# Designed miniproteins, single chains: the designs that were tried, part 104

Each design is a single chain, and the fold is of that chain. pLDDT is the mean over its residues in the fold that is shown.

## One batch from the design tools (miniprotein)

Design m3615
Fold by ESMFold2-Fast:
Structure m3615 (fold): chain A 93 residues (1-93)
Amino acid sequence: MIEEEKKEYEENKEEIEKELARAKETNKDLYVQIAANVELLKYLIENKESSDISLEEYLKKLEELAEKYKETDPELSELLKEYIEKLKEKEKA
């Protein structure tokens, strides 16, 4: 199953990037969710030995993404930080 998801991501990378660009202009919340899922898929592609991803690793990838966007899109960087905080709160709740 994960191999199919990785292949689908690689084959549809251009379409995913277009959807990200569209969401960025029209719906910042949707954009953040898609960007987070893309980073999750990249992590799974890089780690061929594990189908599982820890919440800690996922949050670290999202923090890296937020720092990357600080220069190009400060608003998105702030939204990503809020999303990370919500995920941390949900884990404790």
Scores: mean pLDDT 70

Design m3616
Fold by ESMFold2-Fast:
Structure m3616 (fold): chain A 76 residues (1-76)
Amino acid sequence: AREYARKAREAAERGNAKEAAEYARRVARIAVEVLEGPRATAAALLGIAAEIEAERGNAKEAARLAEAVARLAEEA
């Protein structure tokens, strides 16, 4: 999860919104699979927010949300 969040940030830094969006979606999917209860719900909501920002072309915000999701998964 963290590795994909890092790749999302790197893609955003290079202006590759589509690539950042793809990594953000992958991080959210992985986090939902490894978390349970309220933390899984939080990860899912953050993942949805990341997808929305990515679809709007806000690659940096999508990467930031992906990073937040990855941190939730790692602290499980």
Scores: mean pLDDT 73

Design m3617
Fold by ESMFold2-Fast:
Structure m3617 (fold): chain A 88 residues (1-88)
Amino acid sequence: MEELEKERQKRVDEAATRINRLRAAESAGRYDEFVEELKKEGYTDEEINRLREAAKKLDEIEQDVASGKLTAEEYLKKRDEIARELAE
């Protein structure tokens, strides 16, 4: 495996983790606290807004899995696509 591909996958995984953390924070009423953490990491307001839109997209595909419209494999592919769009 090329190092560039490994680094790209790392960024995608980190983006997916941030999406899930934002969703968890929002559902727990800790959205503002999570936004402060992202700003400490150097994120801009625009980047945080893009993260929130990615979280909404992920919520929609999770509902599709719950309703049987998507398989687990299709879910993982769509989740990775959302994370790649955010990471790039």
Scores: mean pLDDT 77

Design m3618
Fold by ESMFold2-Fast:
Structure m3618 (fold): chain A 84 residues (1-84)
Amino acid sequence: MKPLTKEELIEILKDLIDYLRSNPNVKELTPEEVKKYLIEKYGLDEETAEFIANQLFELAKQIDGSDKITIESLEKIIEMLEKQ
């Protein structure tokens, strides 16, 4: 498995925010929904998509204690990555 660059990860997170904003009925994403999105939209293999989804949920849990990905969680993760 090759790690994503910080810039590539930020672009994926921005695309997820756009997806949630365009689909207000979704509101939040589960790890399985994030994994599916990454596979279908970016053509990532299952192992890579699962790793990224798990990392995003780990970061979201550290930020707000959430077990779901919301627009707010994604925006906070992007801010953390950009401030490194």
Scores: mean pLDDT 75

Design m3619
Fold by ESMFold2-Fast:
Order: sequence, then structure tokens, then C-alpha cells
Structure m3619 (fold): chain A 100 residues (1-100)
Amino acid sequence: MSKLEKIRELTEEVIRILEEMARELEESDPALSEELRTIAETMREIKEKHPEDIKALTSIVATAVNRVRDLLARSGAPSPALLARLAELEKIAKEMEELT
């Protein structure tokens, strides 16, 4: 597998995790759910427009993970499930940085 193919797979995995988190939050925190959907949509757009740009893909993943961390910190009481999702996102972002 090429480095670029792996980075695209990791970017898609982050998008899927964000979409799952948004779905889980639809009833309990609609505002956070909408923010997570917006992040996922932005990432998908960048992946489609710049599918070969390793720097763009790595940058948007790092930006998305940092934004999710900030949003969860503002919620004041993120569930253990949400914290586990954030840990998954941070692990993927670190793996992607090590590939670039």
C-alpha cells in the first residue's frame, strides 16, 4: 500500500468516526452534532478536491481533531463513549503525522 493510499484511508476513518459521533449526539446535544457534521463535510470536500495532497489531508485531520477536542472540552461533561472516540481520533492523527 502506498503512503498516499494509507493517508486517504486514515482520513476516511476520521470522517466516519465524526459522522458516528454526530449521530450519537443528535438527541442529547444537537448543536455539537451539527458542528461534528460540518467538520466531517469539510473534510470530505477537501479529500475529494485534493485526493493526492498529503499535506492538505494531514492538515485537515489535525485541524478536525483539535476542533473536536475543543468542542468536547466546552461541553463540560463528555461521556466515556465520546472520550473514547476522541482517543481514536488522536491515535489516527498521530499515525498520519508519522507517515508524513
Scores: mean pLDDT 84

Design m3620
Fold by ESMFold2-Fast:
Structure m3620 (fold): chain A 86 residues (1-86)
Amino acid sequence: MERVRYQTLAAAAEKALKFARENFGVDVPVEKIEFLESVEEAKEKAIRYGKLLLDTLKNKLTPEQREAVKKVISPKAFKEIEELVK
């Protein structure tokens, strides 16, 4: 159950990062990460992608672009990513 939640959050963050790269030309290094079956790996991936997403929103996008990227993932998913990274 926890593994599925972390995988879902990682996928949401990855989707938002790809959207920013494709639509706003942000050069963001999205690594190819293999999914293992462990909860710990899924959590680590979610934290890594979550941190990368938050950094991109803060330092590489305009306020208008940030709002567009946030709409790619649900407000709930975005909130959970912020909570997970802290």
Scores: mean pLDDT 73

Design m3621
Fold by ESMFold2-Fast:
Formats: structure tokens, C-alpha cells, sequence
Structure m3621 (fold): chain A 81 residues (1-81)
């Protein structure tokens, strides 16, 4: 249903913000992430959020979910460097 897909989009939106928050904590307090890596992660989140907003505005929740999955994969690729 539309409601089910919308809930999945909401959960994945929370996931990207939680990952960024964790990365910020690691940068600020643990020194495990560089400033450059943190800035790259912020750009990925902002780009992903804008693309998701556009897809949702068009009623395309399936595309929004795929965009979020792509964004998470891009973040994980940086964090696994």
C-alpha cells in the first residue's frame, strides 16, 4: 500500500540522518573520521534528501526508496574506506 511504502521511506530517511549523526560523533569525539570524509557524507545526505523530496512530490515512493538505498550505499562506501 501507499502507506506501507511511505513508512519504509520514513525509516530510511531516519537511517541516513542517524548514520550522519554517528559519523559526526566519531569525527568530533573519537577522531576516527576526517573533516573531508564528514563533509562528503553531509553532501550525500543533502543530495539524497533533495532527490527523495522531488520523488515524493511526484507520488513516486518506489523511486524515493531506491534513492535512499543508493544514498546509504554511498555513505557505507566512504565509511568502509
Amino acid sequence: SKAEIARKVAVKMATITVRLSEAYFEYKYLGKISKEELEELKRIVEETQERVRKAVAQGDYETALKILEEGIERMDAILER
Scores: mean pLDDT 87

Design m3622
Fold by ESMFold2-Fast:
Structure m3622 (fold): chain A 102 residues (1-102)
Amino acid sequence: HHHHMEELQRLKEEYEAAVETGRALARSVADYFNSLAEKYKGTEKAEKYRRAAELARQFAEDPSNIDAAKEMAELVAEFDPERGEAIQAAVDSIIKTIERYK
């Protein structure tokens, strides 16, 4: 049945797109926080930025690691509430997209 193959292929493509979107976001976040860690090296803020970048890297390597994404968003919100809110919204959007294709 042609319909069965179309549904399976669509689900695969949507899942792969959601995963790639998550990885792209995670790479962008990692790059941003790595640059902040370099700019503020020698301060306690630099350590938090390094932690956020590391969590983003982990999420980029394993998009199923939602816990790393959540910890990253919470950590960012701790020292940058405005950016943390934007990151939390983006992470929540990715999670909802992945959950839709289970």
Scores: mean pLDDT 72

Design m3623
Fold by ESMFold2-Fast:
Structure m3623 (fold): chain A 57 residues (1-57)
Amino acid sequence: LSEEQQQGLRNALAAAKASDDAGAAAIAGMALKETVGEQLDTGLSGEEAVAALESRL
């Protein structure tokens, strides 16, 4: 990942951690899709989505 992509994912991670479970899942899923083209499975918890985002940093 480029420095700009990593910074975008770090910003998304901070926002997800500040959100409720549904908000965290939505933020992490959108950030991964937009930055690295990764589609998260439907039905992931906020914790699972945040873990997937952290695995890219």
Scores: mean pLDDT 78

Design m3624
Fold by ESMFold2-Fast:
Structure m3624 (fold): chain A 100 residues (1-100)
Amino acid sequence: MIKVVDPNASPEERLKGLEENIEAAKKAGATPEEVAMVIASALALMSSIVKQEKDEKVLKELLEVFREMDKRIAAAKSNEEKIEALEEGAREMRKILEKS
């Protein structure tokens, strides 16, 4: 089930919520519209995590992951490729946040 993620939640909670929505889009036989909503929502949540980061070094690492993910999504020819880019981006952002 695709969930509304609280934009005021912690970065870790927002990242968890978008990861759960990505999993739901993959497993539930989601419609193209639902997949598009998950992609848009995930990008907005990841952008909010980047914008909230106060440590300049962590911010640079998060911004690099976000930009590379956004490039991959723009180049993707299918929703499946976009979901793969989001999964990889979320995974890399989680690693950065766990180290900081």
Scores: mean pLDDT 76

Design m3625
Fold by ESMFold2-Fast:
Structure m3625 (fold): chain A 100 residues (1-100)
Amino acid sequence: MVEEAARELAKDNRARLEELKKSNSPHKSARLSVLYFVSGVAGDYETQGEIHKLMAELSEDLKEKAKNLKLASEAYRKAGDFEKAEELEKKAKELEEKAS
């Protein structure tokens, strides 16, 4: 029951994510939070990773940026994208060092 719905939701979630990347809406963060929840229910960890990456970009605090990139890395590992996960983990460590 969930797997077929998850595939359709993953397609919709990706389209919504691409729209949000281009959006300068004051509701962007709220929409990202809703999309994160829907993506989690769908098992769409790739979209969750992209959302954490965008949340890192929206944050002005280096520690919050690093935390979100670390969460994005974990989501990409769950999605099976180990190369992307390693890139994000490395970026998170660089930001953690700058925050020190």
Scores: mean pLDDT 76

Design m3626
Fold by ESMFold2-Fast:
Structure m3626 (fold): chain A 80 residues (1-80)
Amino acid sequence: DEIDKLLEQAKKLKEQAKQVLQDKDDGVAVLNKMAASGASPEAQEMLNQLAQDGADTADKQANQLLSQADALEQKAQELS
């Protein structure tokens, strides 16, 4: 069933997006802890910037996966 395959692919993409967001949260927490652990002001600024850049990249990646999932769900609905 083509509809079932599209919905399965959409579910998989949503699960991948969830994993990307979880990995983002974990990574940001590590970098923020390193910044708080007595790093120099320059190193703290660099670590904070890396956390922000990493979060932005992960958010874009997750949004792309979610958009692909939504497109597949819409296609499945059109075929029904």
Scores: mean pLDDT 83

Design m3627
Fold by ESMFold2-Fast:
Structure m3627 (fold): chain A 96 residues (1-96)
Amino acid sequence: DRLPDLKFIGELLRKVMEKHGLTLEEFAELVGISVERLKAFLDGKIIPSEEELLRLLHTAARLLGSTIPYDPSVLDDPVAFQRYLDELLREILSHL
């Protein structure tokens, strides 16, 4: 399992929130997770589930203007999951 650096992802998500003037509460609502879980992840206290990670990265990419569709079917295929995460991260980095 080659999950990307979660600390780096947390820093990217903070930058996206700052760029769009979003609170933790507003971003958590857009992602569809609890504020408590989002804060704990950003503080390095928890590891998000693969579904939560997918939601976090897709929401960030969409806020930056990405047209990549949300595809939860990749959760059933580790190779497709990694490829999809890499695509979302590339989109986020290209638009920050």
Scores: mean pLDDT 84

Design m3628
Fold by ESMFold2-Fast:
Structure m3628 (fold): chain A 56 residues (1-56)
Amino acid sequence: MDNAQQAWQQLFSLSGEEFDELLKKAAEENNIKGVENLPGSIRQLLVSGYITEQLT
């Protein structure tokens, strides 16, 4: 989906601070605690999914 591609491009353009803010929002929406302990790939998927939802 075009939105997923745009979300990945935005993800790579985020600063570490921006990524952390979006990660916290994504974790809150998914009822995830201790998101910092998840593998980086899973954290990226959560942020990418959150951005994709905002683009839809």
Scores: mean pLDDT 75

Design m3629
Fold by ESMFold2-Fast:
Structure m3629 (fold): chain A 98 residues (1-98)
Amino acid sequence: SELEEFVEKMLEKAREMVREAERLLRELRELGASEEEIEEAEEALRQAREAVEELEKLLEELKDTIEDISKAIGLTLRAIGGLELIRLLLERRKERLK
């Protein structure tokens, strides 16, 4: 959960950076930047957008992994509980046979 929240926070910051980049590109166009400068800025923005898509994909994969880990912990605790119950029942049975 903490790791998921950390990645979600990073993704939100990355999305904010993309929005800021889009704003700066708009300002470049308004200031009459050259076609070359606009193309370089558009390429940089495209790479930034691709990075956000990769982060979104990683977050989805991380959520699946966290769910699997949580399930494994739950199953392990149930197994421990079962073993302790059987141990208790065996001790009680041994006492009854005295």
Scores: mean pLDDT 73

Design m3630
Fold by ESMFold2-Fast:
Structure m3630 (fold): chain A 84 residues (1-84)
Amino acid sequence: SELEERVNKLMYESSGEYLAPLTPEKQALLEEFVRELEGLPVLDAEQLEQARLTALAYAMREDDLERLRAALEEALEELRRLEA
């Protein structure tokens, strides 16, 4: 429940006004993010899907690849911190 709320909050705080194109470079970053999420032992299938959709939506609102990578890494670190 808390992980789901955390992921939803990240989406809320990270969502911009405009939709940026989903480039192959962004897709590669999203695939790496999903692989890292699959390594987290506490996330169930629903939480993994929610985190994946949040990351995808974030990528569609962020045009800068380095900013996207930083935001995805920050989100992953926040999820890791919830695991202690």
Scores: mean pLDDT 67

Design m3631
Fold by ESMFold2-Fast:
Structure m3631 (fold): chain A 81 residues (1-81)
Amino acid sequence: SLEELVKELEELLEEVKKEMSEEEFEEIVEGLKLALASENPSREKLEEALEKLKKLVSEETFKKLKEVVEKLFEIRLSKSP
């Protein structure tokens, strides 16, 4: 469900925050917001945010985060007006 995915994202963002500086964390969160929460979700912006994340977090954390944000992105694209 959407609520379960949002909760999983929030838990993974807490893990991400532990692996980087507050400044880097703010940049990542803003990038993900632009990709997922904008009126026009952007695959290109999502991929850019994920590439930056891949360099800053553990491979395990990255894989989990990527799965959750990909699912959220698909839900955004699949919503009927």
Scores: mean pLDDT 75

Design m3632
Fold by ESMFold2-Fast:
Structure m3632 (fold): chain A 70 residues (1-70)
Amino acid sequence: AEEETERGREAYRAGDYETALRHYRRALEIGEPAAREAADNLGVLLALQGRVDEAQAVGREFRARFPELA
């Protein structure tokens, strides 16, 4: 049940960063078992794209949604 996280990884390997971002965001939103990995990868991808404010927002969203894991 990590379909969105896997699709994000596949898109990243293909160089399709916008598709990778969408899948990692979806994985975080639906709370896949790899939600921490999805949040970390989403934050890294956003930062690499120069979207630092969005990367920080992902970190805040993860901490708000999963406070026991933060």
Scores: mean pLDDT 74

Design m3633
Fold by ESMFold2-Fast:
Structure m3633 (fold): chain A 91 residues (1-91)
Amino acid sequence: SKKEYDLQLVKEAAQLALDRLVEEGLMSREEAEEAKRRINEAKSSQEVLDIFDEATRRSGVPASRSASIFTSSAIRVVADDMEKRGLVPKT
């Protein structure tokens, strides 16, 4: 269903954002891996977003930076998904 599909994309976006926060030195690998475990078990998009928000708060990530990284990660995940479905042409 669309709801299940949207949940999968939100999970992928949050996981990518967590990896990016670790690569930028803004979050420990341990915190990111713990958040990813909780995200994998999440049953709703809101639950995923709550887990991501809690992890960024614990790591002291500024709200503007976490929002920026999440947004760019979500755009990439949606773009990759649309490409796999043949909805976005490759240039």
Scores: mean pLDDT 83

Design m3634
Fold by ESMFold2-Fast:
Structure m3634 (fold): chain A 68 residues (1-68)
Amino acid sequence: MSREELLELEKKRIEEANKVLEKGYDTMRKVSFDEAVKLFEEAAKIIPKYKKVMENNVKKLRDALESK
């Protein structure tokens, strides 16, 4: 597999995961943290590298919402 083709495929999947993330943030406010976390976990399954970014984003959002 060529590295360039893999990079383009990864970028497209990251964009799809980002769209799910945006919906997850909206769902967090409307439904519950637990359901939003499940959606974030599903996005992490698409790209394992995104798991760390997702954990950081969830932590940041949780801290901002709770500490404010």
Scores: mean pLDDT 64

Design m3635
Fold by ESMFold2-Fast:
Structure m3635 (fold): chain A 69 residues (1-69)
Amino acid sequence: ADLQPVLDWLDPDRDGRLSPEAIAALERAGIHLPPEVAASGLLNDEVLELLREHHARLGDAFVPTVLGA
């Protein structure tokens, strides 16, 4: 639920892939993706865990931080 707005914005086609624009937005928000993910654009379990960790840290500020980047 709490991650779904971010996931819908990062992967609107639900193909399990991040666009270059989505990757840039995550980096601007301070979410540093592993180099292999940044190169491939795959929305894998490692990326989902990273998003959950940032959500736990930022709480209600998480969605506006990512989407406002």
Scores: mean pLDDT 72

Design m3636
Fold by ESMFold2-Fast:
Order: C-alpha cells, then structure tokens, then sequence
Structure m3636 (fold): chain A 108 residues (1-108)
C-alpha cells in the first residue's frame, strides 16, 4: 500500500525530529514535523481509498497537534527544557499511533 509507505516515512521523520529534540535542536525538530505534515496532507489529498485516507487524516491531525503544542508553549514563554519534554512525549504518542495503524492495515 502506498499509504503504508507514506506512514512509514512519517514515522522516520518523527523519529528524526525526536533525535533533534534530544540534542536540543527544537527548531530543526519543528521543521521535521512541518515536513511530515506536508507529506501527510499531500498523501491524504491523493488517496482514493476512504479507509486509508481516514488513517492518513488521523496521523496528519497528530502532526498538527504537535505543532500547535509548540506554538502555545512559545507564546507562554515556557522554558526550553519543558518545550523539549512536551514535544518528545507528543512525538512518542504519534510514533506509537502510526505503528498501531500500520499493523491494523497490514492485517486487513
């Protein structure tokens, strides 16, 4: 499935973003999350299967949620360490959710 390949690529980008956060590169991590959002939005618009489109839309929403969390934390002037911890936890949830969706799609 093309959608599974896109989801696997999204997972790779989230794992890269997490590694950047662990190194203190918040800006680089946010750029990877933005890249993931663009990839998923394009894939969702091109996908004709309603089930696979729905799963792509769900993962796209998770990417948007991570970016919103970052924007809010910057507006409230949260400490850099808090921003890193919140974004790492957000990405861990996103990665786990992608793994569960891929496993479901491979069973059907």
Amino acid sequence: SNSIKIMEKAKELYEEAKKLLEKGDIEGAVEKVQETSLLLNKAMLEEKDPKERHKLALISALSGSTLLAYAVLRVVKAPEEEIREVLIKSLDINIKTIDEIIAELKRE
Scores: mean pLDDT 88

Design m3637
Fold by ESMFold2-Fast:
Formats: structure tokens, sequence, C-alpha cells
Structure m3637 (fold): chain A 76 residues (1-76)
């Protein structure tokens, strides 16, 4: 049971890490298209994207820590 949970948490962390890569690509697309938008619109889109990336990083770290804690318990 705990070993399956470790695998689940590792997979969740990887999924959030993949989400970060996609969000970072979106951020680069916003910057590439910035000349077509007002500075206020660009700033708003970047702020929203940065907040989303930060939330994904926190989730990836949470699941990574949970996996490490359970793995350490299994290794005892």
Amino acid sequence: DLQKKVEEYKKKAEEFEAGIQRAEATRQDILAQAPGFSPQVVAGLLAETDAFIESLRKKAEEYRKKAEELQNELSK
C-alpha cells in the first residue's frame, strides 16, 4: 500500500512538472506576442501565468516531499 502511494505521489509530481513546462511555454508565447498587446494586458497575462506556475511548483514540491517521506518510512 505505501509503496503504491509513493509511486502515485512521484507520478503526481511528474505531472505537475510537465504542467510547469507547458505553462512556461505559454509564458514565452505571451512574451513573443507582447508587441501586439498593450503593456497592461501583457503585465496581467504574465502575472496570471507566473501565479499559475508558482502554484504548480508548490504542488510538485508537496508531492515530491510526500513521496520522499513515505519512501523513508518504507526504508526503515
Scores: mean pLDDT 83

Design m3638
Fold by ESMFold2-Fast:
Structure m3638 (fold): chain A 61 residues (1-61)
Amino acid sequence: SASALEKQAERAIESAREAIASGDRVLLLVALHELQELLPQLSGELKERAEEVIREIQEKL
């Protein structure tokens, strides 16, 4: 039962990983904002993955 929220979070994490690989500051800022907005609604492994990716983005900025 992947909810619309879970699918959105998975896409956001994928986009964030692409932004990290590119090093594009604008893409990193967009990804950071999207993940921060989603984070309060996430739980479990998906929340942990989002938090890890947020940390990695912040280290790149």
Scores: mean pLDDT 86

Design m3639
Fold by ESMFold2-Fast:
Structure m3639 (fold): chain A 86 residues (1-86)
Amino acid sequence: SELERLAAEEERLVEELKEKKNYGMMLGILEAIADAAREEGVEVDEAGAAATRAAAEAAAPIKEEDYEKGYALGRELIARAREALA
């Protein structure tokens, strides 16, 4: 299904970014997905999200442009998922 394909694509992207130590882009993707969940009233693990951000910031400097690219990719994945469910 499209949703299974999108979930696999997100998982693959996050793992690739971890390997490249591009934590800014990784964080952008994860936070875009969390923001979409909040917008739809879906419960988010706020403590886990905060811990992930803190770990990313401790691991490497977060470049704003990498975060913005990741955030845009995360929003695009959510938009595609919403279209698949409509």
Scores: mean pLDDT 83

Design m3640
Fold by ESMFold2-Fast:
Structure m3640 (fold): chain A 86 residues (1-86)
Amino acid sequence: MIQAHVESKEVFGVMIGVELEKTEDGYKGTLVVRDGVELAEAKVENNFAVAETEKARGEVEAEGNVLKLRIIRKDGREEEKEFEIK
């Protein structure tokens, strides 16, 4: 059975979202970063992905049952949030 875990967060006007599937090789899925009208997307492979817009960077890292989402504005503002994957 495929179990997809979906999380999203809006920080500093930037939306970061992730959809993850647990596989034998770790988590796989898609990372999406939206800053206004700009959309960046990256494949999550080996528990990690990065997607960048002109003014923001989104990162996802998953290990065990912990999902870590990080958003970095290129003006120096940064926020990180951890979620438990159930």
Scores: mean pLDDT 73

Design m3641
Fold by ESMFold2-Fast:
Structure m3641 (fold): chain A 84 residues (1-84)
Amino acid sequence: MPEIEGVEVVEITMEDGTKGYVFFSRSKEAADKARELFVNEYKWYALTEEDVATNRYLVAAGPTLEAMDAAYAYGVARLEAERA
């Protein structure tokens, strides 16, 4: 698993054992580096979303579209649960 300074990382394991990853960061630079690493070096699926309400960035990544989608769904649900 890639480790990037200034980010919180959550590993999501799917029923088939495939792992997706969600990165949370207050730094756009750290989020951009995470996405670039997954797409360019790992050749994984990755997307980034800005949560303006909490001033955080979410990066969801996985080796398959299903793993990335599962990671993204988890990340969005977590951010929604943290909103007052």
Scores: mean pLDDT 75

Design m3642
Fold by ESMFold2-Fast:
Structure m3642 (fold): chain A 72 residues (1-72)
Amino acid sequence: TATVLAILKTLLQKGALTATELAAATGLSIATVSAILAALQAQGVLTSSQSGSSKLYSVNPALQAKIQSLLA
């Protein structure tokens, strides 16, 4: 969907972001962003890491080149 593409493009352009930062950048609700991030992480498209009290999401480095090619 256009929503998933917006999230992927934002992560590719800005790198690792929290769900709150992604919601602010895309104009989506935190609940919508969190649901999409969880689904993409479960599929291996995104990776997550804990940084203090925040969870950072980024595009899987092994898939980054393929995802960029598909979005070009």
Scores: mean pLDDT 78

Design m3643
Fold by ESMFold2-Fast:
Structure m3643 (fold): chain A 68 residues (1-68)
Amino acid sequence: MKELAEKLIKASPDERVQMLHELANKASKTVKTPEDVYELGLLVQRTVEAIDRGDVEGIAETIEKLLK
């Protein structure tokens, strides 16, 4: 996950949007309840915030939780 986090930080804004969309799509396949949808949304938001901060470890942690 650290390598993916570093890749996200180095990626262009357009590439970041595509990568985040792919991650959200993979995570959505495990969603079964409205609570799961809410948690997925929070994890995506926190990943975006960590990217904005350049927080490699924060990005890695949120992606690990997204992909489960």
Scores: mean pLDDT 76

Design m3644
Fold by ESMFold2-Fast:
Structure m3644 (fold): chain A 81 residues (1-81)
Amino acid sequence: MKKKKEEFEELIKQLEEALRENVDVEELQELLAKIKLLIDEGIKPTEKAKKILTEAVKRILEAEGVEWSDEEVKEFVDSLL
């Protein structure tokens, strides 16, 4: 059984690498879905993790043509955490 905090940290690392490698939006969405499940289970992200999540959400929204401001993206991410 993998520790949820360790799993969360690994997923955040994978998300940061995926952002750096310019992977497909579908892969970013899959990673975010897995991370969201851990947050829903009570994992509290660090400020660094929140920043990475915000960058990933912003990229997905931009790719889908959604016109959200940086403030709206931040508020959305904060509402998930």
Scores: mean pLDDT 75

Design m3645
Fold by ESMFold2-Fast:
Structure m3645 (fold): chain A 85 residues (1-85)
Amino acid sequence: SASSLEFLEEPRKRVEELIRRFEEALRNGEPVSEEELREAERVAEEFLERARLAVERGAPEELLREAEELVERLRELIRKLRERN
């Protein structure tokens, strides 16, 4: 199927789930391992690369903007969790 949404669906879902988990960890004062934080960075980069590729292939640039916003949110959470460790 040629849907840009389908191409981005799984990596977007993974980024959104990581955001929820890390927001909860910050609220509850729970530690997050460096291994999990590094995995989250890899997931964020994969999502952003897929969004860039989708736009290069003719998807609306709005998809990249939305991906950049989600990735920046996740990266900010990773920074805050590292500062607490």
Scores: mean pLDDT 84

Design m3646
Fold by ESMFold2-Fast:
Structure m3646 (fold): chain A 62 residues (1-62)
Amino acid sequence: MIILTFDESSPAGRAAMKELKVGPTVELESYEILSDGTVKFTIKETGETARVPKEDISIEEL
């Protein structure tokens, strides 16, 4: 199980949650860490794909 947590203290983290209409933690189908310091991910529940800076999120594989 892949869990992504948005940094609620970050304006960018809060903006991403609002745009995707999700809470501070979501389960991912997949993710890729890109060389520019961004993370591209797909949300398991919605199938939505987004790309956010790595420092505005944390990812844990359980």
Scores: mean pLDDT 83

Design m3647
Fold by ESMFold2-Fast:
Structure m3647 (fold): chain A 90 residues (1-90)
Amino acid sequence: VEEDLKKIDEVIKSYEELKKQLEAFRNALGEASPLYPQVKKDIENAKKEIERLQKLKDELRTAAANGDSEKVEELKKEIDERYKRVELRK
């Protein structure tokens, strides 16, 4: 559980850094840029992924606290899949 929480925190951190970079880029472009709508969409997608990851983290903590071993293993598998996606993009 602790190692899985560290993995999900690394994935969240990766998306938070991406969001921060996209927000800086959006601010530099201004609304008149033809790229503005795409950058705004990319920021929204990053926000949604951060929300999904935070939910997974909360679900893992809750399942572990309740002793739900089956749910813990299911959530660990989902976290591993998310972690692999971040590694592939490096």
Scores: mean pLDDT 78

Design m3648
Fold by ESMFold2-Fast:
Structure m3648 (fold): chain A 78 residues (1-78)
Amino acid sequence: MIGKEQTINVKAGKAQEVPIAEDGDYNIAVQSGGKVTVQVNGKTFELTPGKGQTVTLKKGDKITFTAEVDSKVVITRQ
């Protein structure tokens, strides 16, 4: 099945936490809005609209998203 995608609406100025239910490689991409700061497993990186990054995650990991502008993030398990 193509696209086990989860869409996350990140509200301006509010941290959005997403728990990971399954081990795997996850592509995180900003679909719209502004710059999004991603924090996961002690790593921090920034994504802008049209940019994505793949991270290897384990069940029980937690991703934290923060943005200054309402933004839409798509998480796709590979």
Scores: mean pLDDT 81

Design m3649
Fold by ESMFold2-Fast:
Parts: sequence; structure tokens; C-alpha cells
Structure m3649 (fold): chain A 80 residues (1-80)
Amino acid sequence: SAEELLEHLKEIIKLALEKMKLAVKEGIPKEEIQKWVDEFLKKLEAYVKKYKPTLSPEQAAEVEELLKKFKEEAKKILEK
């Protein structure tokens, strides 16, 4: 369902941000973390594209907001 998709996306994003924070703490080079983020976003956008036709306009807007928030938080993590 669309609700299950949204919850799945929220969980994936949460885990991705936690993984980034851990990688920074472990001293992984920023360039390597950025490459992982870029690949993660490509996969996430492909997943969203596959299911977007099944979403209402409000649900599609929520997905876009989740992607925007992820990009903002990822940038903040890598700026430290």
C-alpha cells in the first residue's frame, strides 16, 4: 500500500542518515561517504519512480518532502 511505501521510505532514510553519522564518526573520508549518498539517492529515486503512479498527490508531495529533508540532513552531516 501507499502507507507501507511511505513508512518504508522513512525507515530507509532514517537508517541511511544513521549510517552516514557513524561513517563520519569512524573517520571515513567525506568523498567516500558522498559517493555512497549519491548511489543511495539514485536507488531511492528509482524506487520512488516505480511506485509514484500509485500515490495520491498528497502522498507524492510527502515523498518529495522526505527526499528534500534527506538531502538537507545529509549535507549538514557532511559539512561537519
Scores: mean pLDDT 82

